Designed miniproteins, single chains, continued (2). Designs and how they scored, part 106

Each design is a single chain, and the fold is of that chain. pLDDT is the mean over its residues in the fold that is shown.

## One batch from the design tools (miniprotein)

Design m7668
Fold by ESMFold2-Fast:
Structure m7668 (fold): chain A 81 residues (1-81)
Amino acid sequence: PIEYARYLAGLLVIYEALGDTEKAEELRNQLAEIEKKYGLSYYLTGAGLGVAEARRDLKTEDPQTVLEKYEKKLKEIKDFL
């Protein structure tokens, strides 16, 4: 759950940077469900780290490249669990 929340929160930041409000809203809803199901500590630990990492990556790489990287990572994590 922590790793999943991490990359979902990262993707939220990236989609907001790209102006994809529809995808950003979907990700906000998914993160709210994670918070509800696993509690605030899982949400804050995972989501906080993901937001920080995505903001850092967006400073050094273009948003589309960062998006593809995070989507691939989220899929890998989901397939590993």
Scores: mean pLDDT 76

Design m7669
Fold by ESMFold2-Fast:
Formats: C-alpha cells, structure tokens, sequence
Structure m7669 (fold): chain A 89 residues (1-89)
C-alpha cells in the first residue's frame, strides 16, 4: 500500500540521518552532529505521528506500541548525545 511505502521511506530517511551523524561524529564535526541530530529528532516525531494516525493499517497494535516506546527511548538518547556534543564545541 502507499502507507507501507511511506513508512518504508521514513525508515530509510532515519537510517540515512543516523549514518550521517555517525560519519560527522567520527570526524569530530560537532556542529554538524548537533544539526543532524536535531533533524533526526524531528523525523522521529514525524514517524511517531504517522504510526499513531495509521495504527493497524501499517503495523499490528502491539508492535506499534512497542515501536512508539522505542522511538521515545531513542529521542532521549539523541537529546543526550546533542548535549554531550555541545560540550565538545
């Protein structure tokens, strides 16, 4: 379905951002790490909204709830990573 395709595209965007953050971090480009990590949080927010709007159409309810909880955890970790990166500027 078009919703499944959109979900897949959102996951691919998150994977791409994560890879870019990893590359920037290895190169100690902390301003870039902060910028990309903020973009990642926004994309995670969009993914959460998408899952909540399209429950049962994209994922089973139990799987959707688990994924939403995992996304919340990842957002917390990314925010902490932003704060640590700021200390290195």
Amino acid sequence: SSLQQKFQQMLEELDRLSAQIGDASRQEKWEEVIKLSKQLIKKLDQLQQFIQQHQQEVLPPATAQQLLAQIDGVKVQVQEFIEEAKKKL
Scores: mean pLDDT 88

Design m7670
Fold by ESMFold2-Fast:
Structure m7670 (fold): chain A 65 residues (1-65)
Amino acid sequence: MEEERQKAIEEAVKNFEEASKISGGKMQPLKEKAKKSSVEEAQGLKTYGKSLLDVYKSEKEQKEK
C-alpha cells in the first residue's frame, strides 16, 4: 500500500522534473502536490506528467524539423 503510493509519487515527480527541464522549471507546484497525494491521485499525476513530457517532446521536435 504505502510502497505502491511511494512508487507512484516518485514516478510522478520524475515526470514533472523532466517536463520542468524542457519547460523551464514551472512544475514545482505539481511536484509538491504529488508528494501529498493518495495512491489514486499519485497514479493520476504520474499519467499527467507522462502526457506533459510527451507534449513537450513533440513540440521540441516540431520546432526542429
Scores: mean pLDDT 74

Design m7671
Fold by ESMFold2-Fast:
Structure m7671 (fold): chain A 95 residues (1-95)
Amino acid sequence: MSPVELLRRIKSLVEQAKQHVQNGKDDEALTLLEEMLLLLGDMSGRYPQYAAATDRIVRHLGLAMEHIQNGDRQGALQHLDEALRVVEEMLRDLE
């Protein structure tokens, strides 16, 4: 998978995770966040030139997971939105 294809997949997964959080489906949201962390780890290993931006996404996803686990839906959504912003910035720079 190319970096652009990986980032488009991550963008789709973040949007799905946001819907699950909004609908109170915390377990489903956490499953998607775990999938994204695995994809981002693979991306960081294969494309070290994107490691800094990938690390920013990972930090926001980790904070979103913490907020979900603490029942803070709004905090989780804010960090998912910040992760989306970083993904969209990377896609703009690559496309």
Scores: mean pLDDT 87

Design m7672
Fold by ESMFold2-Fast:
Order: sequence, then structure tokens, then C-alpha cells
Structure m7672 (fold): chain A 77 residues (1-77)
Amino acid sequence: SMEEEREERIKRLLRAVFRLLQSDPETQAAILASLTPEERERVQKAIDYINEQKEKAKKEGKPFYIDVKKLREIIEG
């Protein structure tokens, strides 16, 4: 049960990350308000990582890909 609860939390927070990336600022504020402070911190770190990778890809003239495995690690802490 604890392993299932952990996996469900990871999936829920990953869904929040992808929803935030596709949402307007007002919807983003509502999503963030639905999360605990610890969950907000992990989700924000995941978004920061994605933005850093986008910047790096742009500077290097390379296509950008989302590393889901790395996002899961950030969400897990």
C-alpha cells in the first residue's frame, strides 16, 4: 500500500507539472493552491529543470526533449 501511495503521488505531481506548463497564469495559480507546500516546491523544481533544459537546447541549437525519468527523481526528492 505505501508503494502504491508513493507511485500515485508521483503520477499526480507529474500530471500537475504538465498541466502547469500548458496553462495560463490564473489556472497555474489555482493548480499551485491545490498542492501542499512540499508538493509545490517539488513541482517548481521540476518546472525549473524543464526551463533550464529548454534554455540549454536553444543555446546549443538542438531539439528539446522532456526527461521524464529525471522529473520523477525530482518529484520523489
Scores: mean pLDDT 84

Design m7673
Fold by ESMFold2-Fast:
Structure m7673 (fold): chain A 90 residues (1-90)
Amino acid sequence: SPVEKLAEALIELLRKFAKKYEKKDPETAKILEEAAKELDEAIKNKASPEEVVELVFKLLEKIKEKASDETFKEIEKEISKVVEEVNNEL
């Protein structure tokens, strides 16, 4: 499904960012890894598009509170790009 494809792409992206920030921002890396786990569990439970969007919103709010402005902007930009790429394939 489009939702499953979007969530799988987001999980991959979040895990890549978790690895990238693991040494320089371990708190942000932990938030990203937990979000990837929550998305993976949601997809296994056949989550709706609305539930996936809500999880992404909660992730962005946590990153905004804990990460630097620069790190937040980078993550937000790449998430937006993944969403756009999945929408363009529909």
Scores: mean pLDDT 79

Design m7674
Fold by ESMFold2-Fast:
Structure m7674 (fold): chain A 81 residues (1-81)
Amino acid sequence: ALSVEELERLLLGAIHALRAAGREADAAAVTQAMSDAVRRGREQGLSEREITLLAAEAAIAVLREVDPALAARVQGALDAF
């Protein structure tokens, strides 16, 4: 199974890939969705692992709309989490 750190690194890598491609608006949308999920998870008193899961699911939801191939890659990482 992937660790929290490994999944977080993959999520950050996805955001960096979007920025490197000049897709700053898409990168910002993914970052915002993840930040909102992290904030909600902290407010609910969830564990670090549960918060990371929520952030990954939020990122995948945005990525499915803007980059389905990248969404599939992140989903594969989440399935190993």
Scores: mean pLDDT 87

Design m7675
Fold by ESMFold2-Fast:
Structure m7675 (fold): chain A 58 residues (1-58)
Amino acid sequence: EREARNVAAARAMLEDILSGKTEEERQAAIERRRQWLEDNGLDTAPLDAAVAELEAEK
């Protein structure tokens, strides 16, 4: 349950990041978010799962 909520939160953040941006800007924003999580010792798995969900929808 916590895992699903973490993925949902990452998904909402990615939707905000991807809104109104070009493909290159989206990729850069995703990479910056991943680095931020890593720098703060946070799990990147929810972010990676959310990215995979968005990629599958295209």
Scores: mean pLDDT 72

Design m7676
Fold by ESMFold2-Fast:
Structure m7676 (fold): chain A 55 residues (1-55)
Amino acid sequence: DKERMRDELEAEAAKMRSWADKLMKQAQNQAEIKQVEEELKKRADDTKEKLSKLL
């Protein structure tokens, strides 16, 4: 079911954003922050691509 899959992907995206915020708060320096941002943005882009396919 495409609608259910979309809702699940949106929930996962929200969960990832929450984890990103937590990791950013724990990062001790700017290099760690940038690394976390890049990794999470890449995963967010993958999720967006899957959501677009389910529209």
Scores: mean pLDDT 73

Design m7677
Fold by ESMFold2-Fast:
Structure m7677 (fold): chain A 65 residues (1-65)
Amino acid sequence: MDEIDRAVLVVQLAAGVTTGRLEVGDTPAHRVEVRADGTPEQRRALLDEVVARLNAGEVVGRVEL
């Protein structure tokens, strides 16, 4: 059953947590969207995974549980 909470979290990356294709500044490429459809623990694990993938030089636009 669908719950009312379909929050899409926009994660702004701090300086030093970017891919070779991201620059700190005013571009859409600074942001990734993370869907928060799981438990708090699952959402945290997903955020950690997205950060790890960005640090590995990947480009991530949207990630879901």
Scores: mean pLDDT 43

Design m7678
Fold by ESMFold2-Fast:
Structure m7678 (fold): chain A 98 residues (1-98)
Amino acid sequence: MPPSERRSLVRVETEPSAPEADIEAAAAEIEARFPEVTLGLDATSRSVFILAPTPEAARAAAEALVALLEERGIKARLHPFGSPPEVRAEWEAERRAE
C-alpha cells in the first residue's frame, strides 16, 4: 500500500562462526537503544538487517551494533547492501509484494 514511502535499510554482516544467540542479544540491545529502528536477524547468513526512517538513524544503529559485536569478540562490518537508492527501493518493493 505505501509505494511512495521508503525506509533506509542497511545490513550488518558477522562472521559465519558467530553464535546466533550472541547476535540476537546484541540486536535486541540495539533495538532497545534505537526505538525508531527495526532489526531482523538472518540466522542463515549471520546477518542483521536494520530498517530505519532515515539513513542517519540506520547508520547510527548499524555502527552501534558493529561496535557491540566487536566488544563481544565477534567480527562484524557494515555491508553497503542498502547504499544504492534504486536497488534498495526495488528490494523493499519486492519484499512488500511478497
Scores: mean pLDDT 69

Design m7679
Fold by ESMFold2-Fast:
Structure m7679 (fold): chain A 116 residues (1-116)
Amino acid sequence: MAEELRKVFDEILDRFLAAGLLTPEEVERYRAQYDELVEKATPEMLAGLERGTGVRGITPEQAAVGVVLSQVIADVLYRAGKLDEASRLAGEAMRNALTGDVEGVKELVDRAIALA
């Protein structure tokens, strides 16, 4: 699962790059943020996410995908002037990532790219 989540995350960033919605420098920055979140995740941080969301068994990798992908979607859609969609889709991306719903994450990425 952890390796699958990282692979899906990298494929998603590459899709935003291919669509011209992120620069290569932004892609590398988001990858670095993912790696830092996985490395620095504490049991207290994960327990906080579980209390805030009601999701149980959140892994560092699920937390990293949720946090970083929500930021990517928000940044891309805010630049496109899609403020309401940015907030909604970022929240949906967080929920799907934290629950391990990989297919739901992919569908949200398709919608975000189409809206930008």
Scores: mean pLDDT 82

Design m7680
Fold by ESMFold2-Fast:
Structure m7680 (fold): chain A 98 residues (1-98)
Amino acid sequence: SMEEIKKKLEEAIELAERVTKELKEEYEKTLSPREATLEMFRLLAIQTELWVARRMAETNPQKALEILKATLDALKAMKDPRLQPLIDKVEEIIKMME
């Protein structure tokens, strides 16, 4: 249902915010300042895309699905195992919308 999709999108946003906070602390310890900043911009872009997908889910579900698929590709491209729970959640939402 659309209500369930919106609930899962909210859960994905909350998970993305939590993972971003955790990864920021680790990146600041392990990466150069430039590399940490670039990875943080990627995570903030992912959060923004999830928020846009949630806003568009009812009015333009096809566009929301396209955004989620692009977000999934971006998450997988980061090749960080700590992102796996977020990847799984986004994949679940995509399957519900297809």
Scores: mean pLDDT 88

Design m7681
Fold by ESMFold2-Fast:
Structure m7681 (fold): chain A 68 residues (1-68)
Amino acid sequence: SRARIAALISRETGLSPAAARRIVDLVAENPDWSAEELAERIVEELGLSRELALAIAAGTRTLLDEGF
């Protein structure tokens, strides 16, 4: 569930629920993008550090692939 993953991101990172949901939607709607490409988009759109954006993008993809 996208809502469950967004809630987890918000809780673990301190990001707003809206920002967390936007990250999940970006990852889910762009399955062909690498974690690095997703991280670059997250940095551009939300102003997060590249390190944090990469970690969240990679983790979100894993959770989506595992059916979380």
Scores: mean pLDDT 87

Design m7682
Fold by ESMFold2-Fast:
Structure m7682 (fold): chain A 118 residues (1-118)
Amino acid sequence: MGEPVVQTSAPVRLELGEGETGSVTFEFVNPLPVPARADVAVVAKNVGEGRARVTAKVYVNGKLVAEKSKVVGEGETGVLILSAEVEPGDKVTVKVTVTALEGRVVVEVSVSVTFVPL
């Protein structure tokens, strides 16, 4: 009893010219009947040219609890790991913002959340 539960998003593709910003929001709910740690993995792959800044923000029931940023260059995959403590039925919102720092970027974003029982 107490096995982790993994939830995964479908990938979202963001195509941005230099200086442009785009965002995507993913929503998850703690399915466990007990308090859990939500381990959030944001994977951002730049399949275009240039450089992008990827910022991940994690909200629990609308409250910002964690934030990380990483720059991904041409052909690079960035992984952002964040965590939050959640109660049963709590909503975990992951907002990923991508800013094209240089050139035309094409960033594929996916998110997984692992709920680990506490």
Scores: mean pLDDT 88

Design m7683
Fold by ESMFold2-Fast:
Structure m7683 (fold): chain A 65 residues (1-65)
Amino acid sequence: MKVTVLLSLSGPVSPELRAIMEKYGLVEGEPVTLPLEDFIKALKEMAPLAREHRLVITVETLAVE
């Protein structure tokens, strides 16, 4: 299944975090559609970096396909 998500970050994005976002096609402030499995993998890879940089990641799910 695919999900359409809107992602926002509470602070500046590190180069490492941006690389993960680009790997999964995620763009801050824009709706992105990707496989649910890939979205879960992206969040797992982003979570430790977000914690390190004290960033809040906000996710709004717009659609499930």
Scores: mean pLDDT 81

Design m7684
Fold by ESMFold2-Fast:
Structure m7684 (fold): chain A 99 residues (1-99)
Amino acid sequence: MLEEKLEELKRKVAEMLGLPLDSSLEEILREVLRRLERLARALGTATPASEEEVEKRIEELVKKLPEVATLQELVDFLEEFIEAWEEIERLEEEIRARE
């Protein structure tokens, strides 16, 4: 059940982010974390760090998350990301419609 749900969520996130549908969990998590970091910087909530430091932290998290997170936590994380990203896409579309 959880493994099947994780695979469905991986596909949905890959499609949303323009990644290949056969992308690994690590590739999906890497792209998700990069997009969240970009948003945090835009909102002024990001930790002050160089781009190189940010990329290193993302790689460390991508390697560590599948080892320390439960399947349920990974599922919850991806579901929350999908919901948040759909809202961001709606906001971006509203901005484009105004232009």
Scores: mean pLDDT 74

Design m7685
Fold by ESMFold2-Fast:
Structure m7685 (fold): chain A 75 residues (1-75)
Amino acid sequence: MTKKTVELAQKTLDEMLEKDPSKAKEAGQAMQLILKSLFYLLADREEGVKLLEEAAKLGGEIAKKYAEEVLKIAE
């Protein structure tokens, strides 16, 4: 189940860096939060959701869209 979300995370990071290189630091921090949320979604879904929301606020529109898609794909 999480294999697709991990692959999507990698592609999203690449897309963020390609389309907005000036925000590379914020993109990296947002992706760190998203990757951390994947661990929590396996054990504590509520904590995982909170981490995805923080990543969306930090990483801008691309991170926000990705966080919403992860919640749907991860079920």
Scores: mean pLDDT 69

Design m7686
Fold by ESMFold2-Fast:
Structure m7686 (fold): chain A 102 residues (1-102)
Amino acid sequence: MEKEIEIALARMARAVAKIAAKTGSPKISAIYEQIVGALDKYIAALEAGDKKAAQEYRLQIYELTAESAKLAYEETEDENKKKLLKELIKLNDERIKELKAE
């Protein structure tokens, strides 16, 4: 079922975010700890069938991801990484607008 796949993907995203929280700079780590918390609430909302709560937490995850990418952009001197982070920020901002319109 689609719900089971969505929950599985969210759990994988949580595991990645938890690793990032332990291995990033203190500022990036703090944002990823917030992403882990938002993913826990998102997974719980999906399991409960609470579509409104799931949408709210999904929005929060995209906003926190955009903030982590902006911070990484400020901390990196690598021009190739800066270009990738700029595209990631743009993608997350577009997804935030889509979620707010629904």
Scores: mean pLDDT 80

Design m7687
Fold by ESMFold2-Fast:
Structure m7687 (fold): chain A 62 residues (1-62)
Amino acid sequence: EEQERVNLAVVRATNEAIEKGIYDKDEVRELARKAAEEQGVPEHADYIADVVHRALEAHKAM
């Protein structure tokens, strides 16, 4: 389903950002856009970027 593809894009972008040490908002948006395109949900790229950015902020606080 579409929601599962959105969730996969979030997971992939978040993991890539953490592994590469990418925390810049603009770079995170590019990772999210790429992940959204790979999952076939490019219309959700902005939403995915916002979710990933929040996840990275939580990770930095740990």
Scores: mean pLDDT 80

Design m7688
Fold by ESMFold2-Fast:
Structure m7688 (fold): chain A 59 residues (1-59)
Amino acid sequence: SVEDLLQMLQDDPSIALGLLKLAEVPEDQHEDFLQSLKSDPEQTLKKVIEYGKQQRASE
């Protein structure tokens, strides 16, 4: 999953914003996450996934 997302991000960076929205990351943090995805994509993707997992688990 993380590796697949990394490959997709390398091919199409526009999916990064979609991932942030799906994980319900606050809009004011989107730009910071997008910049982090460019400099440290693996760690940033892990944060987004964990954020989304927490939101999904809470329902």
Scores: mean pLDDT 74

Design m7689
Fold by ESMFold2-Fast:
Structure m7689 (fold): chain A 119 residues (1-119)
Amino acid sequence: MSMEKERKEREKKVKEAEERLIELLDKALEEKLKKISNENHKEEEKERYKELKLIIKKIAESMIKKGTEKKKINEVEKKLEDIILNSKSVEEYNDKLQEILDEVLSEEEKVKLREELLK
């Protein structure tokens, strides 16, 4: 394939992977919010999820760029869904998310992500 066609195909796959992840995790958040009776707690979960959406884009880009196997992509998707649905504390959420980031992202990619989140 031409390099231009290859670039467009990669950009399309990244967008499709990001959109699929966001759809799955939006559903997971909706299920979790149904179990929460406290409105302030719901707002905290929604704000945390907004930050996670920025991270999801970087995860999708990294996995597609590296040619990550479909089985491994599915494992990462399942781990992200589990974090939203089953994390018992902010500490557990952050620890499990960091494990996924360490598995998927290079040190350079993690530095850039931290810089973007602090802006």
Scores: mean pLDDT 78

Design m7690
Fold by ESMFold2-Fast:
Structure m7690 (fold): chain A 88 residues (1-88)
Amino acid sequence: SGLDKAIEVLEKAIEELKKITDPEEAYRVAKEALLEAMKYVEDPEVISKLIGLLLRLIGDELDGTVTPEKAIEILEEALKILKEAKEK
Protein backbone atom coordinates (compact mmCIF):
# COMPACT_ATOMS: atom_id res chain seq x y z
CA SER A 1 0.00 0.00 0.00
CA GLY A 2 0.97 3.66 -0.25
CA LEU A 3 1.17 3.83 3.55
CA ASP A 4 3.74 0.99 3.54
CA LYS A 5 5.93 2.99 1.13
CA ALA A 6 5.50 6.16 3.20
CA ILE A 7 6.51 4.22 6.35
CA GLU A 8 9.59 2.81 4.56
CA VAL A 9 10.63 6.33 3.42
CA LEU A 10 10.44 7.65 7.00
CA GLU A 11 12.20 4.61 8.55
CA LYS A 12 15.12 4.96 6.09
CA ALA A 13 15.34 8.71 6.77
CA ILE A 14 15.40 8.14 10.57
CA GLU A 15 18.32 5.69 10.17
CA GLU A 16 20.13 8.23 7.93
CA LEU A 17 19.54 11.02 10.50
CA LYS A 18 21.22 8.92 13.24
CA LYS A 19 24.49 9.29 11.23
CA ILE A 20 24.11 13.07 10.64
CA THR A 21 25.60 15.69 12.97
CA ASP A 22 25.06 18.86 10.86
CA PRO A 23 21.76 20.66 11.69
CA GLU A 24 21.27 22.02 8.14
CA GLU A 25 21.75 18.54 6.62
CA ALA A 26 19.34 17.08 9.23
CA TYR A 27 16.71 19.69 8.26
CA ARG A 28 17.13 18.90 4.54
CA VAL A 29 16.89 15.11 5.05
CA ALA A 30 13.81 15.37 7.32
CA LYS A 31 12.03 17.86 5.01
CA GLU A 32 12.69 15.72 1.90
CA ALA A 33 11.52 12.57 3.73
CA LEU A 34 8.22 14.20 4.83
CA LEU A 35 7.57 15.54 1.30
CA GLU A 36 8.35 12.12 -0.26
CA ALA A 37 6.17 10.26 2.28
CA MET A 38 3.23 12.60 1.54
CA LYS A 39 3.32 11.50 -2.16
CA TYR A 40 2.20 8.00 -1.06
CA VAL A 41 -0.59 9.13 1.30
CA GLU A 42 -4.19 9.46 0.03
CA ASP A 43 -6.04 10.23 3.32
CA PRO A 44 -6.55 14.03 3.65
CA GLU A 45 -6.53 13.79 7.48
CA VAL A 46 -3.15 12.01 7.46
CA ILE A 47 -1.77 14.50 4.88
CA SER A 48 -2.95 17.39 7.10
CA LYS A 49 -1.11 15.93 10.14
CA LEU A 50 2.10 15.48 8.10
CA ILE A 51 1.81 19.09 6.83
CA GLY A 52 1.57 20.18 10.48
CA LEU A 53 4.84 18.38 11.25
CA LEU A 54 6.49 19.88 8.14
CA LEU A 55 5.45 23.39 9.26
CA ARG A 56 6.89 22.70 12.75
CA LEU A 57 10.19 21.59 11.15
CA ILE A 58 10.29 24.72 8.92
CA GLY A 59 9.54 26.91 11.97
CA ASP A 60 12.42 25.30 13.92
CA GLU A 61 14.75 25.94 10.94
CA LEU A 62 13.71 29.63 10.77
CA ASP A 63 14.40 29.89 14.54
CA GLY A 64 17.79 28.16 14.11
CA THR A 65 16.76 25.41 16.57
CA VAL A 66 16.88 22.32 14.31
CA THR A 67 19.10 19.49 15.58
CA PRO A 68 19.42 15.90 14.28
CA GLU A 69 17.62 14.81 17.47
CA LYS A 70 14.65 17.16 16.81
CA ALA A 71 14.53 16.03 13.16
CA ILE A 72 14.38 12.38 14.32
CA GLU A 73 11.58 13.25 16.82
CA ILE A 74 9.50 14.87 14.04
CA LEU A 75 9.96 11.87 11.71
CA GLU A 76 9.18 9.41 14.56
CA GLU A 77 5.93 11.34 15.22
CA ALA A 78 5.13 11.17 11.46
CA LEU A 79 5.90 7.41 11.49
CA LYS A 80 3.49 6.94 14.44
CA ILE A 81 0.74 8.79 12.51
CA LEU A 82 1.26 6.55 9.45
CA LYS A 83 1.33 3.31 11.49
CA GLU A 84 -1.85 4.31 13.36
CA ALA A 85 -3.54 5.14 10.01
CA LYS A 86 -2.59 1.67 8.67
CA GLU A 87 -3.84 -0.22 11.79
CA LYS A 88 -6.77 2.21 12.22
Scores: mean pLDDT 87

Design m7691
Fold by ESMFold2-Fast:
Structure m7691 (fold): chain A 78 residues (1-78)
Amino acid sequence: MEKLVDQLMETYGLPREEAERLVEERLKKLEEETKEYLKRNKVDLEKLLEELEKELKETENESLREEIRYAIELLKEI
């Protein structure tokens, strides 16, 4: 999560506190959208998890890796 906050601060020149709030709001929205998507589209949860874990291994961008890790943890809780 730290890397995503740092990138947001560097890209938009935002104070750390503001960047942290935006990241938190985005993650909350992403969680809600992901839960709705899975419910509506009857997505195979195990297959989606396998695809995300593969992307995590192939991705070297730290911010994207944090987002993928968060998505994996979120899906495991559903």
Scores: mean pLDDT 71

Design m7692
Fold by ESMFold2-Fast:
Structure m7692 (fold): chain A 73 residues (1-73)
Amino acid sequence: SMEEELKKKLLELLEEKDPELAKIFKEIYESTNLSIDMALMQAAVIKAKGDSEKLEELLKLASEVYKEAKEMV
């Protein structure tokens, strides 16, 4: 499916840029009914561990990677 392809492209890009974020995203997406973008946002929040500066950086990375993956599908 288009959603499966988007997930795979997103994971490939995340694994190159931030493998820990990729792992958290995969776990959330597979264990919840959240959409890809919501799961990615939750993964960023979890990895930030309450650090607002890290959260801002992770959300920027997530946004860039998600946009790139969408353009490839």
Scores: mean pLDDT 85

Design m7693
Fold by ESMFold2-Fast:
Structure m7693 (fold): chain A 90 residues (1-90)
Amino acid sequence: MYKVIATATAPSPEAARRVAERLESVLQALLDNGYVVDYKVTADLATGKVTVEAIAPSKEAAERVAEILQQVLDALLRDGLVTSYEVKIE
């Protein structure tokens, strides 16, 4: 099993909620398609930090999950809902 961790910073509590909702939706789709076996999304509205932990069944699945999360977070950065983000595989 491979762990994919994404951390994003949102500029407001409203943005943090929207980011968390978007990431939960994306991760649910990845779960339904077998790219993840489990996930957790945590939003700290006071700090604007949104953290994703996703468990992938293979290295290829983990790399695909990381790619998709980077693409989603890049789009959210462009829309001003995220100010910074990081995605890593452990």
Scores: mean pLDDT 88

Design m7694
Fold by ESMFold2-Fast:
Structure m7694 (fold): chain A 60 residues (1-60)
Amino acid sequence: MEEQVEKLVKEIRENYEKMREAARAGDTDAAIQYYQELKENLARLEKLDPETAERIRAEL
């Protein structure tokens, strides 16, 4: 469980950074794609560990 939570947190942070980079580059399609992946991973994280998901949302 903890291993899966850490993996999701890492993927969420990577998706957020890629989304921001795509947005700054004007690549709206890529930014939307990374944002959708971010939301999906956050939803998965919330089911596994709601406290960690809340903390991560506050950091974004």
Scores: mean pLDDT 82

Design m7695
Fold by ESMFold2-Fast:
Structure m7695 (fold): chain A 74 residues (1-74)
Amino acid sequence: SEAEESKRLAEELSEEGIEKARQGDSRSSASLLTAAGIWASAASITGSEELGKKVRDAVKKSMEEADKILAELA
């Protein structure tokens, strides 16, 4: 479904964003996590509010993890 595809893309972009943070690439990390947030919003629009909230919460946790990784590298 469209919602499942949006969820998958949000999850893949979140993981890639964390990986870029591990490499010290803060710009690529921020760009990928922003894209993940957009796909999380798409999951809310094409699916349910409950699904969208779950995906958005997961992306938020990935953003927090990336921020911690980058702070530890600084």
Scores: mean pLDDT 84

Design m7696
Fold by ESMFold2-Fast:
Structure m7696 (fold): chain A 61 residues (1-61)
Amino acid sequence: PEAVRARRAALETEMVKRYNEYQERIKKAKDPEEVKKIRQEMLEDGQRYEDELARLDAELA
C-alpha cells in the first residue's frame, strides 16, 4: 500500500518539524510557566500524532 507508506512518511516529517518548532519556543521562553504551557501543547500534539502513526503501522502490518 503505497499511499499508506507515503502518508506515514509525511506524518513523520510533520512531527519532526512541529517538534523542532516547540523546542525553539522552549529555548526562547523566559519563565517556567511559559515552558510548561509549551510542553503541554507539545504533549497533546505528540499524542495525536503517535496515535495516528500507530494506526498506520498496524494497517501496514
Scores: mean pLDDT 80

Design m7697
Fold by ESMFold2-Fast:
Structure m7697 (fold): chain A 79 residues (1-79)
Amino acid sequence: SIQDIMATVIRDAIAGVSSNAQQFRNLILDMIRNPDMPDDVRDQMINDIIRLLQQIQGIDRQQQNDIRNHFINSINRRR
């Protein structure tokens, strides 16, 4: 599923260099910003990604919060 793909991308980005955080954000946002994606579905998908992060072993609470804030801030700063 798309959630499984996103979970894999998130895991790979976290396992990489810190500079991958920007690439991870951009890749996920590009997938979510599909013009055919309704806003409520996009928001639910973001929540599903965060939930999946909590289930991935080796990801601590601080990393989860950092990713969450980075992701939400990237969306909210769009004008």
Scores: mean pLDDT 56

Design m7698
Fold by ESMFold2-Fast:
Structure m7698 (fold): chain A 86 residues (1-86)
Amino acid sequence: SMEFTEKSLKTMEEDLRKEAEEYRKQGKEELAKKLEEYIEKARKEKDFKKRAEYLAEGEKLAIEDRLTSAVDYAIANQEKVKEEAE
């Protein structure tokens, strides 16, 4: 239903806003701004599908940063383990 779609989009927007705030607290100001930009684009869009697409693009950026950070952490942890074992 349209009501369900509007509620879902609002939830996606609120979740992305919380992610932007968390990234800002981590010092990732530019990423936080980009996520907020996708939220603003979604708010100005009348088509529900395009609104969802903007919010999804924001989520992709957040996921990509989390994956990159996780990989970087794993590499750093592996190097530290090797140094401590030597």
Scores: mean pLDDT 80

Design m7699
Fold by ESMFold2-Fast:
Structure m7699 (fold): chain A 74 residues (1-74)
Amino acid sequence: SMATLLVQVPADKFAALEKEVAALGGRVLARYPETEQAVVEVPVEKIAALAEKVAALGGKVLTVKVGSISAAYA
C-alpha cells in the first residue's frame, strides 16, 4: 500500500527529492515551486526513510495520508 505525503523542500532540491523518492519505490505526483512544496507517493513502510531524506535536503514533511488516517509533521 502507498502513502501520499505533502513535503516542503527548497525548490532547487526538487531534483534531489525526485531521485530519493524514486529510490524508495515512489513517485512525485505534483510540484509547487512557488510554495516550495511537493506531493509525493511512497510505500507506507518507506515513510520514515523518506522523512529522513527530506530533512537531509533541508525540508520537512507537512502531511502524511494513508487511507482515512492522516498525520502532520513539523
Scores: mean pLDDT 81

Design m7700
Fold by ESMFold2-Fast:
Structure m7700 (fold): chain A 76 residues (1-76)
Amino acid sequence: MEFKIEDDMKKIIEEFLKSRGVKVSPNANFEVLSALYYVIQRGGDIKGLEAKSMSEALDQIKEKTPEIVASSRQPP
């Protein structure tokens, strides 16, 4: 269940991704940012993604690690 933590967590993850060289869009949703963060932590190379292409970033993550994206979302 959401408890208004997405904005705070999103900002933390967004700054982390920016420090890793990932361009982050203000339109990027929490699931995309969380999945990117997890892949990078696992040693995945997702550097250089464009902010406007966050949807493509999600598709790339799904191709490489579809289960990670599913786990990151978690059902209600």
Scores: mean pLDDT 54

Design m7701
Fold by ESMFold2-Fast:
Structure m7701 (fold): chain A 80 residues (1-80)
Amino acid sequence: SVEEAYEKLKKVIEEYTSPEEAEELIEQVEKLLSGEISSQEFLDFMEAFVERNGRDNPNARKVAIALGEFLSVLALEKAK
């Protein structure tokens, strides 16, 4: 479910980012879920996150993968 996927995503974000970065990422995910921002705006935010943390940062890579998996779950739920 989306709720279970979100809980898993939050744990990855909290494990691999600073508290300040985690709060910002979680806020953006919640805005995406509420419809306050578009999927494109969320992707733009993810790109900025990857760029500022460095392409080869393993922690940023873990977060980016988890965000991609979460977006896949959202797409599947919308298709139902």
Scores: mean pLDDT 78

Design m7702
Fold by ESMFold2-Fast:
Structure m7702 (fold): chain A 133 residues (1-133)
Amino acid sequence: MKRVGVVGSPDSSLGKGTITAQMQRLASDDIEIGDLTGSSLDDQLAAASTLDLVVLVADVASPRIDDLIARMATLRAAHPDVPLLAVLAGRSPRTDAIAAAFRAAGADRVLQIDPQSEADIAALVAEIERLLA
């Protein structure tokens, strides 16, 4: 069983629950997805040592986006061997610059999704499964 931890914004999906809850519903039975979005940075860093993949979910319209980019850099520095996926939720004219900043911070992959799109959540789960294969 593969272990995936989700960090970052807790409210990145509206009307259909969080992105994490939707991923938990769609993931295959051999993948455990844990929601760490409510945890402290120290708790997220401690948990990452036991994970096969860390997913950082960021709302591109968030006033705290720079804090999330800094968190990506902290996760990469603490766990250089753990795969890091950045998931950019929503729409902004700044999305390309934000994606470049997450790549510079150490994200192995960056995906942009509409958190209200079931097809985008399914594509995100398929990419997670591919990264864990």
Scores: mean pLDDT 79

